Designed miniproteins, single chains, continued (2). Designs and how they scored, part 86

Each design is a single chain, and the fold is of that chain. pLDDT is the mean over its residues in the fold that is shown.

## One batch from the design tools (miniprotein)

Design m7167
Fold by ESMFold2-Fast:
Structure m7167 (fold): chain A 61 residues (1-61)
Amino acid sequence: SDGERAREAAIRAGEAGDGAGAAASSHQKFLMGDVEGAKVGAEAARRAGDEAAARTGELSA
């Protein structure tokens, strides 16, 4: 149903938002010279992106 798809899309957007937040934090740390913190944030963003992609795949089934 349209409502179910909208709800699933909102969950996916939330997961992607978590990844975007981690990426923004990583970028800020890099600009401040915290290269190791930036790397950790980049890895967290990648994992969140992978999870969002997996959820999107489930929606297409």
Scores: mean pLDDT 64

Design m7168
Fold by ESMFold2-Fast:
Structure m7168 (fold): chain A 99 residues (1-99)
Amino acid sequence: LSLVYEMAGATAYGQGNYEEAIKYYELAIKVKPSGRAYNLLGEAYYKLGDFEKAIEWYKKAIELDPNNATAWSNLAKAYEKMGKTEEADKYRQKAEEAK
């Protein structure tokens, strides 16, 4: 069931319906928390320009899966958008180390 919600969220995201994508990813997380689902939720918030929320969800993705290089990379991009270059550089290095 969690995968069905992730797929519905991905469809909404692809259509530019980021708020709808967030609802589906939240449902996926309620069924089964995963680094992938948290990262997808962060990506939807990033598209809405809510970089603080994006960072929150990327950090949760990394807590569940520290080897999620995509989440580390996305965290760096979100910090860069907030003008926090030092944090962005730190997390970009973590993305390279995650493999």
Scores: mean pLDDT 85

Design m7169
Fold by ESMFold2-Fast:
Structure m7169 (fold): chain A 98 residues (1-98)
Amino acid sequence: MEEKRRKERFEEAFEELKKYLNEESAEEIAELIVEAEELFERRELTEEKAKELIARIEKAIREGQEDEADREALIQGARNAIEAALRGQRALREGTLE
């Protein structure tokens, strides 16, 4: 990802996340989302890296959101998004999207 696009993606994710999370956790999760997107663009998003990113995002959500229902929704959303990215990368690699 180009540096300018990386910064714009971070800012978009951060602005969205800070509606639901404290600023510190929103910043951390926004950085992790951009990291996941960069890995996806480079076709380097592995199941191991995805699990690590999910675990780090879950920790930040638990520290930044006090409402249990909102925490579970955000964690599930993050898992679904990263799993969809893994599936998409696998499909592109195998030509199943063409």
Scores: mean pLDDT 76

Design m7170
Fold by ESMFold2-Fast:
Structure m7170 (fold): chain A 100 residues (1-100)
Amino acid sequence: MLAPLSPEVQELIERARELIRKAAEYADKAEEALKRGDLEAAREYLEKARELLREAERVLEEARALAATQSPEERISAEAEVGMLQMGIAVIRLVIDKLE
């Protein structure tokens, strides 16, 4: 069984999750803007989505580094959460690439 995350690591994971959620929302707004022919709005939304994904990756790297100082079991739990969130980032990037 995986160990629970420390509050500090959990806070970083939750911050990354929120950033990824917001990036997905901006990607959706960009697709909506493209459908109505608003290329300027689409470009701005895609840039915001990319900025949020870059910040999310930075926060996940911080969470991984912090977890490495914890117990081996907690580190494994954090690595699993980080891996899943990194996959989410990759999926959103593919969506952004298809919209450009």
Scores: mean pLDDT 85

Design m7171
Fold by ESMFold2-Fast:
Structure m7171 (fold): chain A 77 residues (1-77)
Amino acid sequence: MEDARRRQRAAATLLAAELLKQGLSPEEAKERVTRVLVAAGVDPEEAERIAREAVEFTLRHGPDEARRYAEEVLGEL
């Protein structure tokens, strides 16, 4: 369960980093990430919380750093 949640947060962060790097606003990025998570079967309230946390993390660390962190967590190159 924790590994699945960690994977969801990392995937959300990866998406948020890409959207913010493409010039979307934090609110637009949060909305897009939330929509993707809901489509993937995440509860809407939980999806919004994960999306908000992912966007906040990306704003705090920068898109390139957030992407590297997310890629490391997902174990993908």
Scores: mean pLDDT 82

Design m7172
Fold by ESMFold2-Fast:
Structure m7172 (fold): chain A 90 residues (1-90)
Amino acid sequence: AAAKEEKTEKLLEEVERLLEEIDRKIEEARAAGPDEKEKLLEEISQLMGRAAQLIREALKYAITKEQIEKVSEAYERLVERSRELVELKR
């Protein structure tokens, strides 16, 4: 019975790790020169794509209101990072 809840939790934990890595790379990109910044922006985009995929998968296993709310919060956090990425490209 706990298998779906455990799956959602593990996926959200992986998303949190990816968001932490994205935050670090955004900070590095702000301090970087043009060539290094371009590479970091590509890496951030790939990590964001992976996080989005895991959020979609977590939602498929989410069955409780609390789980759905946690998935929604993770998605909102990813959207915030997406806005930061757009600002970095300017």
Scores: mean pLDDT 84

Design m7173
Fold by ESMFold2-Fast:
Structure m7173 (fold): chain A 111 residues (1-111)
Amino acid sequence: SDLEEGGRLAAEAALRGGGGEESRRAALEATLRGGVSGASAGGAAGGASAGAGGDDEAAREAVRAARRAGLAAGGELGGLFAEGMAALGYGMGAAMGEEGARALARAARRT
């Protein structure tokens, strides 16, 4: 999406911007936003899976999409963080069901 491409360019510009504290903070914020987005997507997929009895190609695709978005936002570390957070969100969503997954996603955005 245009937002994903914009996020990648912004993160790259921040990292290129001479390594000052403001550039590092912008890159970290982009990486953290990727992780929160990944957790939300994973949680939603996990919650859905809990209701459906659990063949989960959609959940695996959500985790892969989160990793790609994280890579675009924060490079390799951003990708790994987003993937890990999506997998964590998925596991918790599956345990808690759809409403629990939505509550977890909202909590993650607040932190």
Scores: mean pLDDT 55

Design m7174
Fold by ESMFold2-Fast:
Structure m7174 (fold): chain A 74 residues (1-74)
Amino acid sequence: QRELDGEILLAFVEIVLGIAKSIATDPEVLARIEKLAEETIKRVRQLAEQGKFDEALKLVRDLIAETGRLLAES
């Protein structure tokens, strides 16, 4: 399930970004979230290729936490 695990993690990043786009009122906050999501996607792909799904999941959790913090500031 190496491919499926990676796809699921990437799907979670896309869901987080979709929620942020729906509720963010500050375009600068949204731009920061989009940049974090892009960086997270790149690293998740690399970690999934290495079979490091626990590390990839931690990055997704970190993205969710930081996105929530940034949205609370907007």
Scores: mean pLDDT 80

Design m7175
Fold by ESMFold2-Fast:
Structure m7175 (fold): chain A 86 residues (1-86)
Amino acid sequence: SKEEMDKILEEIREIELEAVALYNAHRASLSREQRREVAILLAEITLLRLNVSLLRKYAPDDPAALKKAREDLERVRELYARIKAI
């Protein structure tokens, strides 16, 4: 449903903000290699958020689009866990 897709998008946005805040808080203590890895993971989170935004805009009532949005949220959670492990 559109409501469920809105909740998924909101959760992705909250995770992205938390990930950015975490990166900014620890940026100075990270190596160049760690900063590069975090930047790549953050970029992937942003692209997944954009994908869900497009699914919500163009296919809000499509069950296949909702399934993809759920998969993208799960991927965002995995990426955030990887950022926290750095």
Scores: mean pLDDT 88

Design m7176
Fold by ESMFold2-Fast:
Structure m7176 (fold): chain A 70 residues (1-70)
Amino acid sequence: SALEAKEKVDEIIEKANAKLEEIRKEYESKKLNSVEEQQAATEQFKKDAEPIIKEAEEKIKKILEELKKK
């Protein structure tokens, strides 16, 4: 059902956000004293975040495809 699909999508988003928050907290715990260190940390966070976002997008796509079959 559409409700079940929405709940699964919401779960995927929440799990992705939880993983992103864990990575963010890890970066926030670093004592970065220069602009260069802050920029490097931001780029690394982006690289660490990309696979989490892509995995969530793929899972959502599968749920939407299954919803069309029902």
Scores: mean pLDDT 78

Design m7177
Fold by ESMFold2-Fast:
Structure m7177 (fold): chain A 71 residues (1-71)
Amino acid sequence: SEREKVLEEMEELARKAEEAIEAGDLETARKYLEKMVELAEKSPALSEEEKEGARNALEAFEKALENAELL
């Protein structure tokens, strides 16, 4: 299904973001999270709640970075 494919791609992008965080590459992590949000936003197969989840993940990362929790 198209929904399952989009969710799998989002999960892969989220995993790559986590790997980048572990490597200390916060800029690369942000890029992967931004790509995940873009994929979610443009997909008609995803619910608004699922799209909000993607947006919230990026926002949480940015707040953690601002609060020096990832530094």
Scores: mean pLDDT 83

Design m7178
Fold by ESMFold2-Fast:
Structure m7178 (fold): chain A 59 residues (1-59)
Amino acid sequence: MKSLRELILELIGLKLRKIGLEFELEVETDPEKKKEIEKEIEEIEKEIKELEKEIKELE
């Protein structure tokens, strides 16, 4: 069971990682790599939504 502090830190980490991937997607020219980055962004967005829901339940 994760503490509220741990969940918030994890959320911040995921949001920062998403921003980094969005930056990489903007500058990437290889269509294969673009698909990989888009997939990673989708996975992180799902994790963010689940984590935000968990944090809300602990508030």
Scores: mean pLDDT 81

Design m7179
Fold by ESMFold2-Fast:
Structure m7179 (fold): chain A 120 residues (1-120)
Amino acid sequence: AVTLTESGGGTVKEGGSLTLSSKASGFDLAKGGVAWFMQRPGEPPQGIAAIDSGGGTALAARLAGRATVSVDVANNTAYLHLSDLRVEDTAVYYAGAISEDGSVAARDVLGEGAPVTVVA
């Protein structure tokens, strides 16, 4: 089974930064990709960032200039660095694994989530 374990969540002030991590088990991040999602209560998860096995990245427009995605292949861990945080960035953040052949979509294998609270 594929498992993703997020960490790095917490409470930060507006304008602050934090780094979220997701450690993969049963899946090699070097052979697939990772997508990051944010979910507010009562809403479906929204895709916000992705990185493929070749290092290609994509970011949602709302995070332009405020997010960086990376993968540490040696530790099989994905990272999402968030900067210039806003109250509206308050959400639970999930990583999802993407298989190289596309047979596993990111949203089908989400981790437990990392809560992030941004305070004024």
Scores: mean pLDDT 80

Design m7180
Fold by ESMFold2-Fast:
Structure m7180 (fold): chain A 58 residues (1-58)
Amino acid sequence: SKVEEAAREKAERLGLPEEAVEEAVAVALGLGKVLGLDEELKVKVAEMILDTEALVRR
């Protein structure tokens, strides 16, 4: 999916492990289902989660 592709690309740039990609995608897809988000917003949610994860792991 586009969400998974964008999350993986972002995680590679940030040096995050595959577990972070799986978690960000799961949360973005779950939130998207509950809130009725379009694909573009789901991508942004996943990217925001990964940006936050990178800050916490420093």
Scores: mean pLDDT 83

Design m7181
Fold by ESMFold2-Fast:
Structure m7181 (fold): chain A 77 residues (1-77)
Amino acid sequence: DVEELIEQAREAFERGDLETAKVLYMAAISQLLRDGDFARAEEVLEELRELLLKHSKTEEERRIIEEGIERALENLK
């Protein structure tokens, strides 16, 4: 269930488990891509970006997040 993965990712993010949050979001995106739901996958990526940027502690973290999301979009084809 994609929604459960997203909820788990949000919880992990609140705890400071950024790595776990990323894995859960990527799992949700992968499942949506397998289902052919590209529009929803993009929405989930946008949500990931919003949460990561909101909780970023440094400018370096922010840059890494933005770069990672762009790379994920390329590789998800």
Scores: mean pLDDT 75

Design m7182
Fold by ESMFold2-Fast:
Structure m7182 (fold): chain A 90 residues (1-90)
Amino acid sequence: MRLEVEIEIGIAKIELAVTKLTLKKHGDKLSEEEKKEVEELLKEAEEHIRKAEEALKRGDLEEAKEHAKKALELAKKAGKLLDEALKKAE
C-alpha cells in the first residue's frame, strides 16, 4: 500500500535527521571507528530513501517498499549504534 511506504520513508527520514543532528552535536565523544560506522550506515540509509522515493514516483510500489524498509532498518541501526557509543562515553 502506497501510504504505508510513504509513512516508512517519513519515519526513516526523521530517524536519519535526529541521528545526524546528535552525531554533529556529540560526535566528539565517539571513537573514530564508531563515528565512521554510524556515518556509513547513515549514508546507506540516505541512498535507500532516495531509491524508495524514485520508485514511488514511478509507481513501483514493490521496489519502493523494499528500499523504504531497508532505509528504516539502516537508520534505526545507526541510531542504536550512536546511542550505545554515547552511553559508553558517559
Scores: mean pLDDT 84

Design m7183
Fold by ESMFold2-Fast:
Structure m7183 (fold): chain A 94 residues (1-94)
Amino acid sequence: HMVVRAIFRVTADSKEAAEKAAKTLAEQLASLPGVLRVDYGVVSDTEARVVATFESPEAYERFLAEHLPAVKAKVLSIPGVKSVELAEVTEFPA
């Protein structure tokens, strides 16, 4: 079967805001059914990345349709956060 790895890019006004946003996004993603693993890290003083692995393309598509708008809104509500973008999506055999 196939799993999906999605990489989110977070930009913010400060390293602290970027880290808080990435942590919040990672916690939201980790709480969702069909998510196998979530990791995050700060890339620069204004950017962080979050990597989520979904158990199937179907779990990923359901996330996009049903959960992404609310998750994105929550992260964007953090002071100093400028953007949350789905940067890269890869399907691979598990």
Scores: mean pLDDT 88

Design m7184
Fold by ESMFold2-Fast:
Structure m7184 (fold): chain A 58 residues (1-58)
Amino acid sequence: LKEKAEKDLEAARESLKNGDYVAALTAASHARKLAEEAGDEELKKEAERIMEEALNKV
């Protein structure tokens, strides 16, 4: 779960860099859910930050 959350978080960051805010939101939302299930609060917070950045640009 943690490795999958990290991969999804990386995908979300790349989507943000490319200006694909919808893809960034989707990937970050998935990473947040996986991080929550894994009990990784740090990854969850990072995913939430990316979601907030993407929402501000849509």
Scores: mean pLDDT 79

Design m7185
Fold by ESMFold2-Fast:
Structure m7185 (fold): chain A 79 residues (1-79)
Amino acid sequence: MDEVIKKLEEAKEAARASGKPESPEIARLVEKALEAAKAGDLPSAMQYASKALQLALQAGDDEAAKAIQEALDALEGLM
């Protein structure tokens, strides 16, 4: 669990750092995934993180996309 939380926090910071118009929405979705993960709601965490990944890829935010993918891989390891 701690690794998932760490990866989601890293993904949020990567999204904020990009300065793209989509950055606030990507960060918001990662925050929702982080809230769900802390509550033990892994399916909801996966859904929010997947939406964040899709948006990051559409925005061309490769750094946020990679960080979100690492968080998703860690979430799958807990399920």
Scores: mean pLDDT 83

Design m7186
Fold by ESMFold2-Fast:
Structure m7186 (fold): chain A 61 residues (1-61)
Amino acid sequence: MSEGERIAELFERLSELQQELLEKYGTSLSPEERREWNIRKARELAKELEIPEHLLEQILA
């Protein structure tokens, strides 16, 4: 899998997880909690997909 394909996979999976979070918890999470959750999940996915941390930070900024 190319680096671009791994990045696309990360965003696809993160979007799916964000959708599931909204369906299960709705508005029960604060904006800060959602932001922390997104960062945490993005880092977990990057580690699984072997995306460099520096590149992940640049993409999410």
Scores: mean pLDDT 74

Design m7187
Fold by ESMFold2-Fast:
Structure m7187 (fold): chain A 68 residues (1-68)
Amino acid sequence: MQVLLVVDPSWSPEERVRRILEFAAKSSMPLFGATYQGDEPQSFLAEHGVLAPGEERQYENYLYVALP
């Protein structure tokens, strides 16, 4: 299973990186996937609704984790 981090699209690229690193330092997860980059997270959000900050949801082979 791959982990995909979902970030607020209104955040700057620098803010996204900072928050991802902070989350990574606090998390016990062995693998953090890509940031919110492609069509797959957008497709998931369109079908299942937008994830709230801190929300986690499994879909297909991915665990989507919305950053707080």
Scores: mean pLDDT 60

Design m7188
Fold by ESMFold2-Fast:
Structure m7188 (fold): chain A 61 residues (1-61)
Amino acid sequence: ELKERAEKLTAQDFEVGDKVKTLHGHEGTVAEIVNDKLIILKFEDGSLVGVHPKDIAEKVE
């Protein structure tokens, strides 16, 4: 697991428009931050998927 590298990410660590990589290796863009437990990501195929911030591995910079 990548836990020893990544400090715990929360919804406050993200902004709308941030590019992120999920723990499953998918890349998406933050479309909406609903609350501290739910972020809506827009993937490259145009789908909108709700994820927990903990399922995001890192920001793509």
Scores: mean pLDDT 72

Design m7189
Fold by ESMFold2-Fast:
Structure m7189 (fold): chain A 73 residues (1-73)
Amino acid sequence: GSSPEQLEAEILATLAVMLGALAKKSDNIEDIEEIRKKIRELLEQVRALGDADSTRIVEEVLKEVEKYLEEKK
């Protein structure tokens, strides 16, 4: 079974994926920037938990949201 730290990291990574999907449905730059900020906070938390797979997922979501934000500017 997963460790408590691994399970927490997986939950946070899932939340980041959901937030990334929400950002891509928005046309409001300020809303996308607020979501990006929340994903960055989740990345710091996942990195602290030490789960490499969850960290990679959150990093990929953050990059996609940042790219989408730049395309909307």
Scores: mean pLDDT 86

Design m7190
Fold by ESMFold2-Fast:
Structure m7190 (fold): chain A 81 residues (1-81)
Amino acid sequence: SPAEEVLLRGAEELERMAREAKSEEAREKLLRAAEELREAARRAEEIAREHGLSDEELARLAERAVAGVIEQARAYAEKLE
């Protein structure tokens, strides 16, 4: 689904950031955020059903959510460095 693809791309970006992280604590926080996005990707169809969303609507929400998660994870990683 489009939403699953968006969430998985977000997880891959967080995993890339984790590989570049200077501290172990920053890396752990980024990897945890990535795993949360992978879990959301696994549950994408369930989330769509629970909220009565189309695949396109869920994909738009996923794009906003991924952007927020990446910014939050980046801020946490920067604070730990």
Scores: mean pLDDT 80

Design m7191
Fold by ESMFold2-Fast:
Structure m7191 (fold): chain A 69 residues (1-69)
Amino acid sequence: MEKRRRIAEELRRFLSTIPELSEEEIEEIQRLALEGASPRELGELVARYAGPEVGRQVEHVYRRLLRRV
């Protein structure tokens, strides 16, 4: 639980640097991360909001965060 929350917090910091994402969209993405979504699932959601390149970047960042835990 604590590890997943820490990953979601790190991810939120990165998502907050993306101007195409609203606060509500960032909250939904964080919720999925807390629920145990895969990097691909999270990247697909972000791609719907901010396009495929941003979705791919977020997938990569989330995958790296999961590997550091």
Scores: mean pLDDT 81

Design m7192
Fold by ESMFold2-Fast:
Structure m7192 (fold): chain A 76 residues (1-76)
Amino acid sequence: MSPISTREVAESLALAAVGILRSQGDKGEISEELIRSILAIDPSAAEVLREGLDELSKTHPVAAERSRRNLERALA
């Protein structure tokens, strides 16, 4: 097997963070610090986070909006 890439690790962590946020209901958020930590592994995680939060916004609009604002701050 090829070794797991930093891109694969960062994207998997992004998916896990969105999954945990979904389990918390519409009152949680992914912190800016956690997002910065994931992006420090690989910036490709930003797209995975954005897509996951866009999908989550259909059922958890408050949690998705808070987390999207934290993502925007992490990218600025």
Scores: mean pLDDT 83

Design m7193
Fold by ESMFold2-Fast:
Structure m7193 (fold): chain A 67 residues (1-67)
Amino acid sequence: APLPPLTPLQVAVLRLIHEAGRPLSEKEIAERLGVSRSTVQRVLDELVARGWVRRENGLYSLATPPP
């Protein structure tokens, strides 16, 4: 396989952004998931690198189309 499967936390972040129906900040994601901002930053960096999430103006949304 070209990429490993998503971690449970990566899936939780993707689900949260999808359910929100709008771009979310790192702070909002951290607060809604009850995790530290540093943890969310790492997960978001990984999801952006893998093409699942896009960053615009400090906000994060699902990439379209998904990879």
Scores: mean pLDDT 79

Design m7194
Fold by ESMFold2-Fast:
Structure m7194 (fold): chain A 80 residues (1-80)
Amino acid sequence: SEELIKKAIDTALKLAEEIAKERGWRIVDVHVMVKKIDDDTYEITVSVVLEDAEGNRRVLVITVTYNAKTGEMKIEVEEV
């Protein structure tokens, strides 16, 4: 469902916003890639570009693996 994919993206963005708020960083750009792994499984990669208080670039990659049949979401966060 497109609605459930949007919910996965919203979940990833809320997580990125909380990390940004905790660290005093500003979100400057967001890139979203949606990949169909199989008939029921989608991988959503949310790449968040942030700026710290000194103007340095930071990147968070949030990967949400979502199962359309069960509604289960697995979330992984990597700082690059």
Scores: mean pLDDT 84

Design m7195
Fold by ESMFold2-Fast:
Structure m7195 (fold): chain A 57 residues (1-57)
Amino acid sequence: MIEEMKKRAADALIANGHSPEEASKSTKQALLVAGASKEEAEKAAEEVKKRVEELKK
């Protein structure tokens, strides 16, 4: 479930031209709102940030 949400968040943020920092912040907030733990939200935010950075280089 959380991995699917990470992909959706990353893809949406990339499509809108957001920075890796903005993508990380939005992913963390979205997962916390969806009821994920702080640990899961932080890990997912870091992974999304890395993904956006790799795609934008």
Scores: mean pLDDT 72

Design m7196
Fold by ESMFold2-Fast:
Parts: C-alpha cells; structure tokens; sequence
Structure m7196 (fold): chain A 60 residues (1-60)
C-alpha cells in the first residue's frame, strides 16, 4: 500500500539525516540530499521532495 511505502521512505530519510550529520562535510551533505530528492521525485512523493529541497537550501 501507499501508506506502507511512505512509512518506509520516511524511515530511510531519518537514517539518512543521521548519517549526514556524522559526515560533517557540507558539500557531501548537499550531494546526498540531492540524490534523495531525485528519488523522492521519481516515486511521486511531492511533500517529501519539497522538504528535501528546503533542507538543501538551508545548507547552501
């Protein structure tokens, strides 16, 4: 179901954010978020993609 997929994506994003925080490198953090944004767009997760775009802008 869509709800199951959205839950799995949200969980993956939380893990990704934790990993990004450990990197410390701003450039690497931005690149990682950009890749996640592309995946969110590919799967039609508009709200998730919008949130990721905002996080990227905060880091620039």
Amino acid sequence: KREELEREIAEALVVMLAAIGKLGDKETQIKTLERAYELAEKHGLSDVAKWLKEEIEKLK
Scores: mean pLDDT 71

Design m7197
Fold by ESMFold2-Fast:
Structure m7197 (fold): chain A 69 residues (1-69)
Amino acid sequence: SEKIKELEERIKKLEEEIKELEKERKELLENGADDPKTTLRIVGLELRIIGLKFEIELLKKKLKELKEE
């Protein structure tokens, strides 16, 4: 099914985006966690990662429903 392939590819892209954001967060935590600007950037990255993880869960639910058709 084309719809299944599209959802799997979208999930893969979001998982790759999360990996990039987690890498940036890790580098910020290791190199500069003591200034307010860095703290705000880390919080922003954490919120974005949470949002992307929620989107992946929603897409995985849709993928499961399509595979049960």
Scores: mean pLDDT 83

Design m7198
Fold by ESMFold2-Fast:
Structure m7198 (fold): chain A 68 residues (1-68)
Amino acid sequence: TGTEAARRAAAAGAAGDAAAADKGGQLMSNIGTSVEPDAADAGGAAALAGGAEKGARYMQQAGTVIRS
């Protein structure tokens, strides 16, 4: 239970940090889109989203295992 509480707090902190990083990534992507609104920009955005998604999935799996 102590371990669970500590992991939940760490997961919440990591989730907040990941959300902030994701928002920053979206701002960068949005700036790129405004400068180069081409298919190439969409490819870059997709790559960034893929990386973020992978990281988010790992966080979700850890949280789920701890919570249930």
Scores: mean pLDDT 55

Design m7199
Fold by ESMFold2-Fast:
Structure m7199 (fold): chain A 89 residues (1-89)
Amino acid sequence: MEHLEEAIRALEAGDLEAAIEHARRALEEDPENEVAEALLLAAEGLLEGNAVKTTGAMLRLVGLLLEDPDNEVARRALEAVMAAVRRAE
């Protein structure tokens, strides 16, 4: 949970390398964490300039929210990814 929150904060700050590091650590602790996987995909896509990866990450997070609209972590992650995508102009 700690590393997942740090990955979200790093994306909000525009620190893509920190976002990748924290998302990877979150996945090491919980390999089935779909939010951490989406955050990693988004941060990698932004660093590479790969819109397919960033779009894929956003769609995964939207999918989690459609399954559970009360998933606050997925909502915060989606907001962070969308903010980072808007910043990467």
Scores: mean pLDDT 84

Design m7200
Fold by ESMFold2-Fast:
Structure m7200 (fold): chain A 64 residues (1-64)
Amino acid sequence: MKIDEKEVLRALGEIYLALGDLDKDNPEAVAESYRKAAELFEQAGDTEGAKIAREKAENAESKV
């Protein structure tokens, strides 16, 4: 069994992205979840995932 640190970071990014998608009742929490996802994707080397998460965070923040 070989667990790569980047795989763990990407999985955490996906979890935070999902949290942002689920908690639509709190725009501040949604934006924070997407920002955290973007940071985790960047640390994992997933530039595309990080870009998507950042765009979602900006859209969530712009609505408050």
Scores: mean pLDDT 77

Design m7201
Fold by ESMFold2-Fast:
Structure m7201 (fold): chain A 82 residues (1-82)
Amino acid sequence: SKEELLEEAKKLAEKLLKENPDISPEELVEKITEELKKKFPEYSEEIEEALKLVLLYLKQNPDISPEEAVELLLKQLELLLS
C-alpha cells in the first residue's frame, strides 16, 4: 500500500543516515528509491518519477541536507501515489 511504501522509505532513510553519516543527498535518495522499487515493483514508475523530480531540485539547490532531500522525496511520493 501507499502507507507501507512511505513507512519503508522513512525506515530506509533512518538506516542509511545512521550507517553512513557522510552520505550525499543524491546517494541517499537514489539508494532509498532503488530499495523501494525492489519491495514495491507495482509503484516503480511513480518511484522513478519522484526520484527524477528530487534530483532536479537538488541540482538547483546544492545546499540541501540529506534529511531535507528525504522530506522532498516523501512529499513527491505522496503526491504521485495519490
Scores: mean pLDDT 87

Design m7202
Fold by ESMFold2-Fast:
Structure m7202 (fold): chain A 68 residues (1-68)
Amino acid sequence: GEPPLSVEELRETIKKASELLKNGEDDKARELIKKTFKKLGLPEPDDDTSLESMLLELVAIEIEKEFE
C-alpha cells in the first residue's frame, strides 16, 4: 500500500527510536516501532523479532519512499 507517512516523518521516527535505544529505553523504542508498523499497514512484529530487524524494515520503507 501507499502509507500516509512522508519520508521525513518516517526518518524522524527511525531517529527517535534509535535515540531511545541509545538511552536504554528499549520498551519505548519497541512501542514506537510497533506503532509505526501499524500506521504503515504492516503486521505487528512478534516478540521474537529483534529491534534491529524492525529498524531495518523501517529503513527499507524509507529508502523506497525516497526513491519516489
Scores: mean pLDDT 75

Design m7203
Fold by ESMFold2-Fast:
Structure m7203 (fold): chain A 74 residues (1-74)
Amino acid sequence: NAELAQALIDARPKVSTLTALGPRDEAAFRADPATFFRALREEHGEKAVETLLAELAGVLPPELLARARELAAT
């Protein structure tokens, strides 16, 4: 999932939810994107995850968006 992690980092300036997270979330993206989605769900609930995925739909390629949805579901 290194490709997804890099795509999320690159998308951060275009996605308000990602911009708000701060430096530690970049480390989480690099280590394991699934851990980031889990932490977001635990801290902010399901609606925050759905909002992020909706924002990412405009900036990620379809394959990486599908992978993000899979990781968010686990």
Scores: mean pLDDT 73

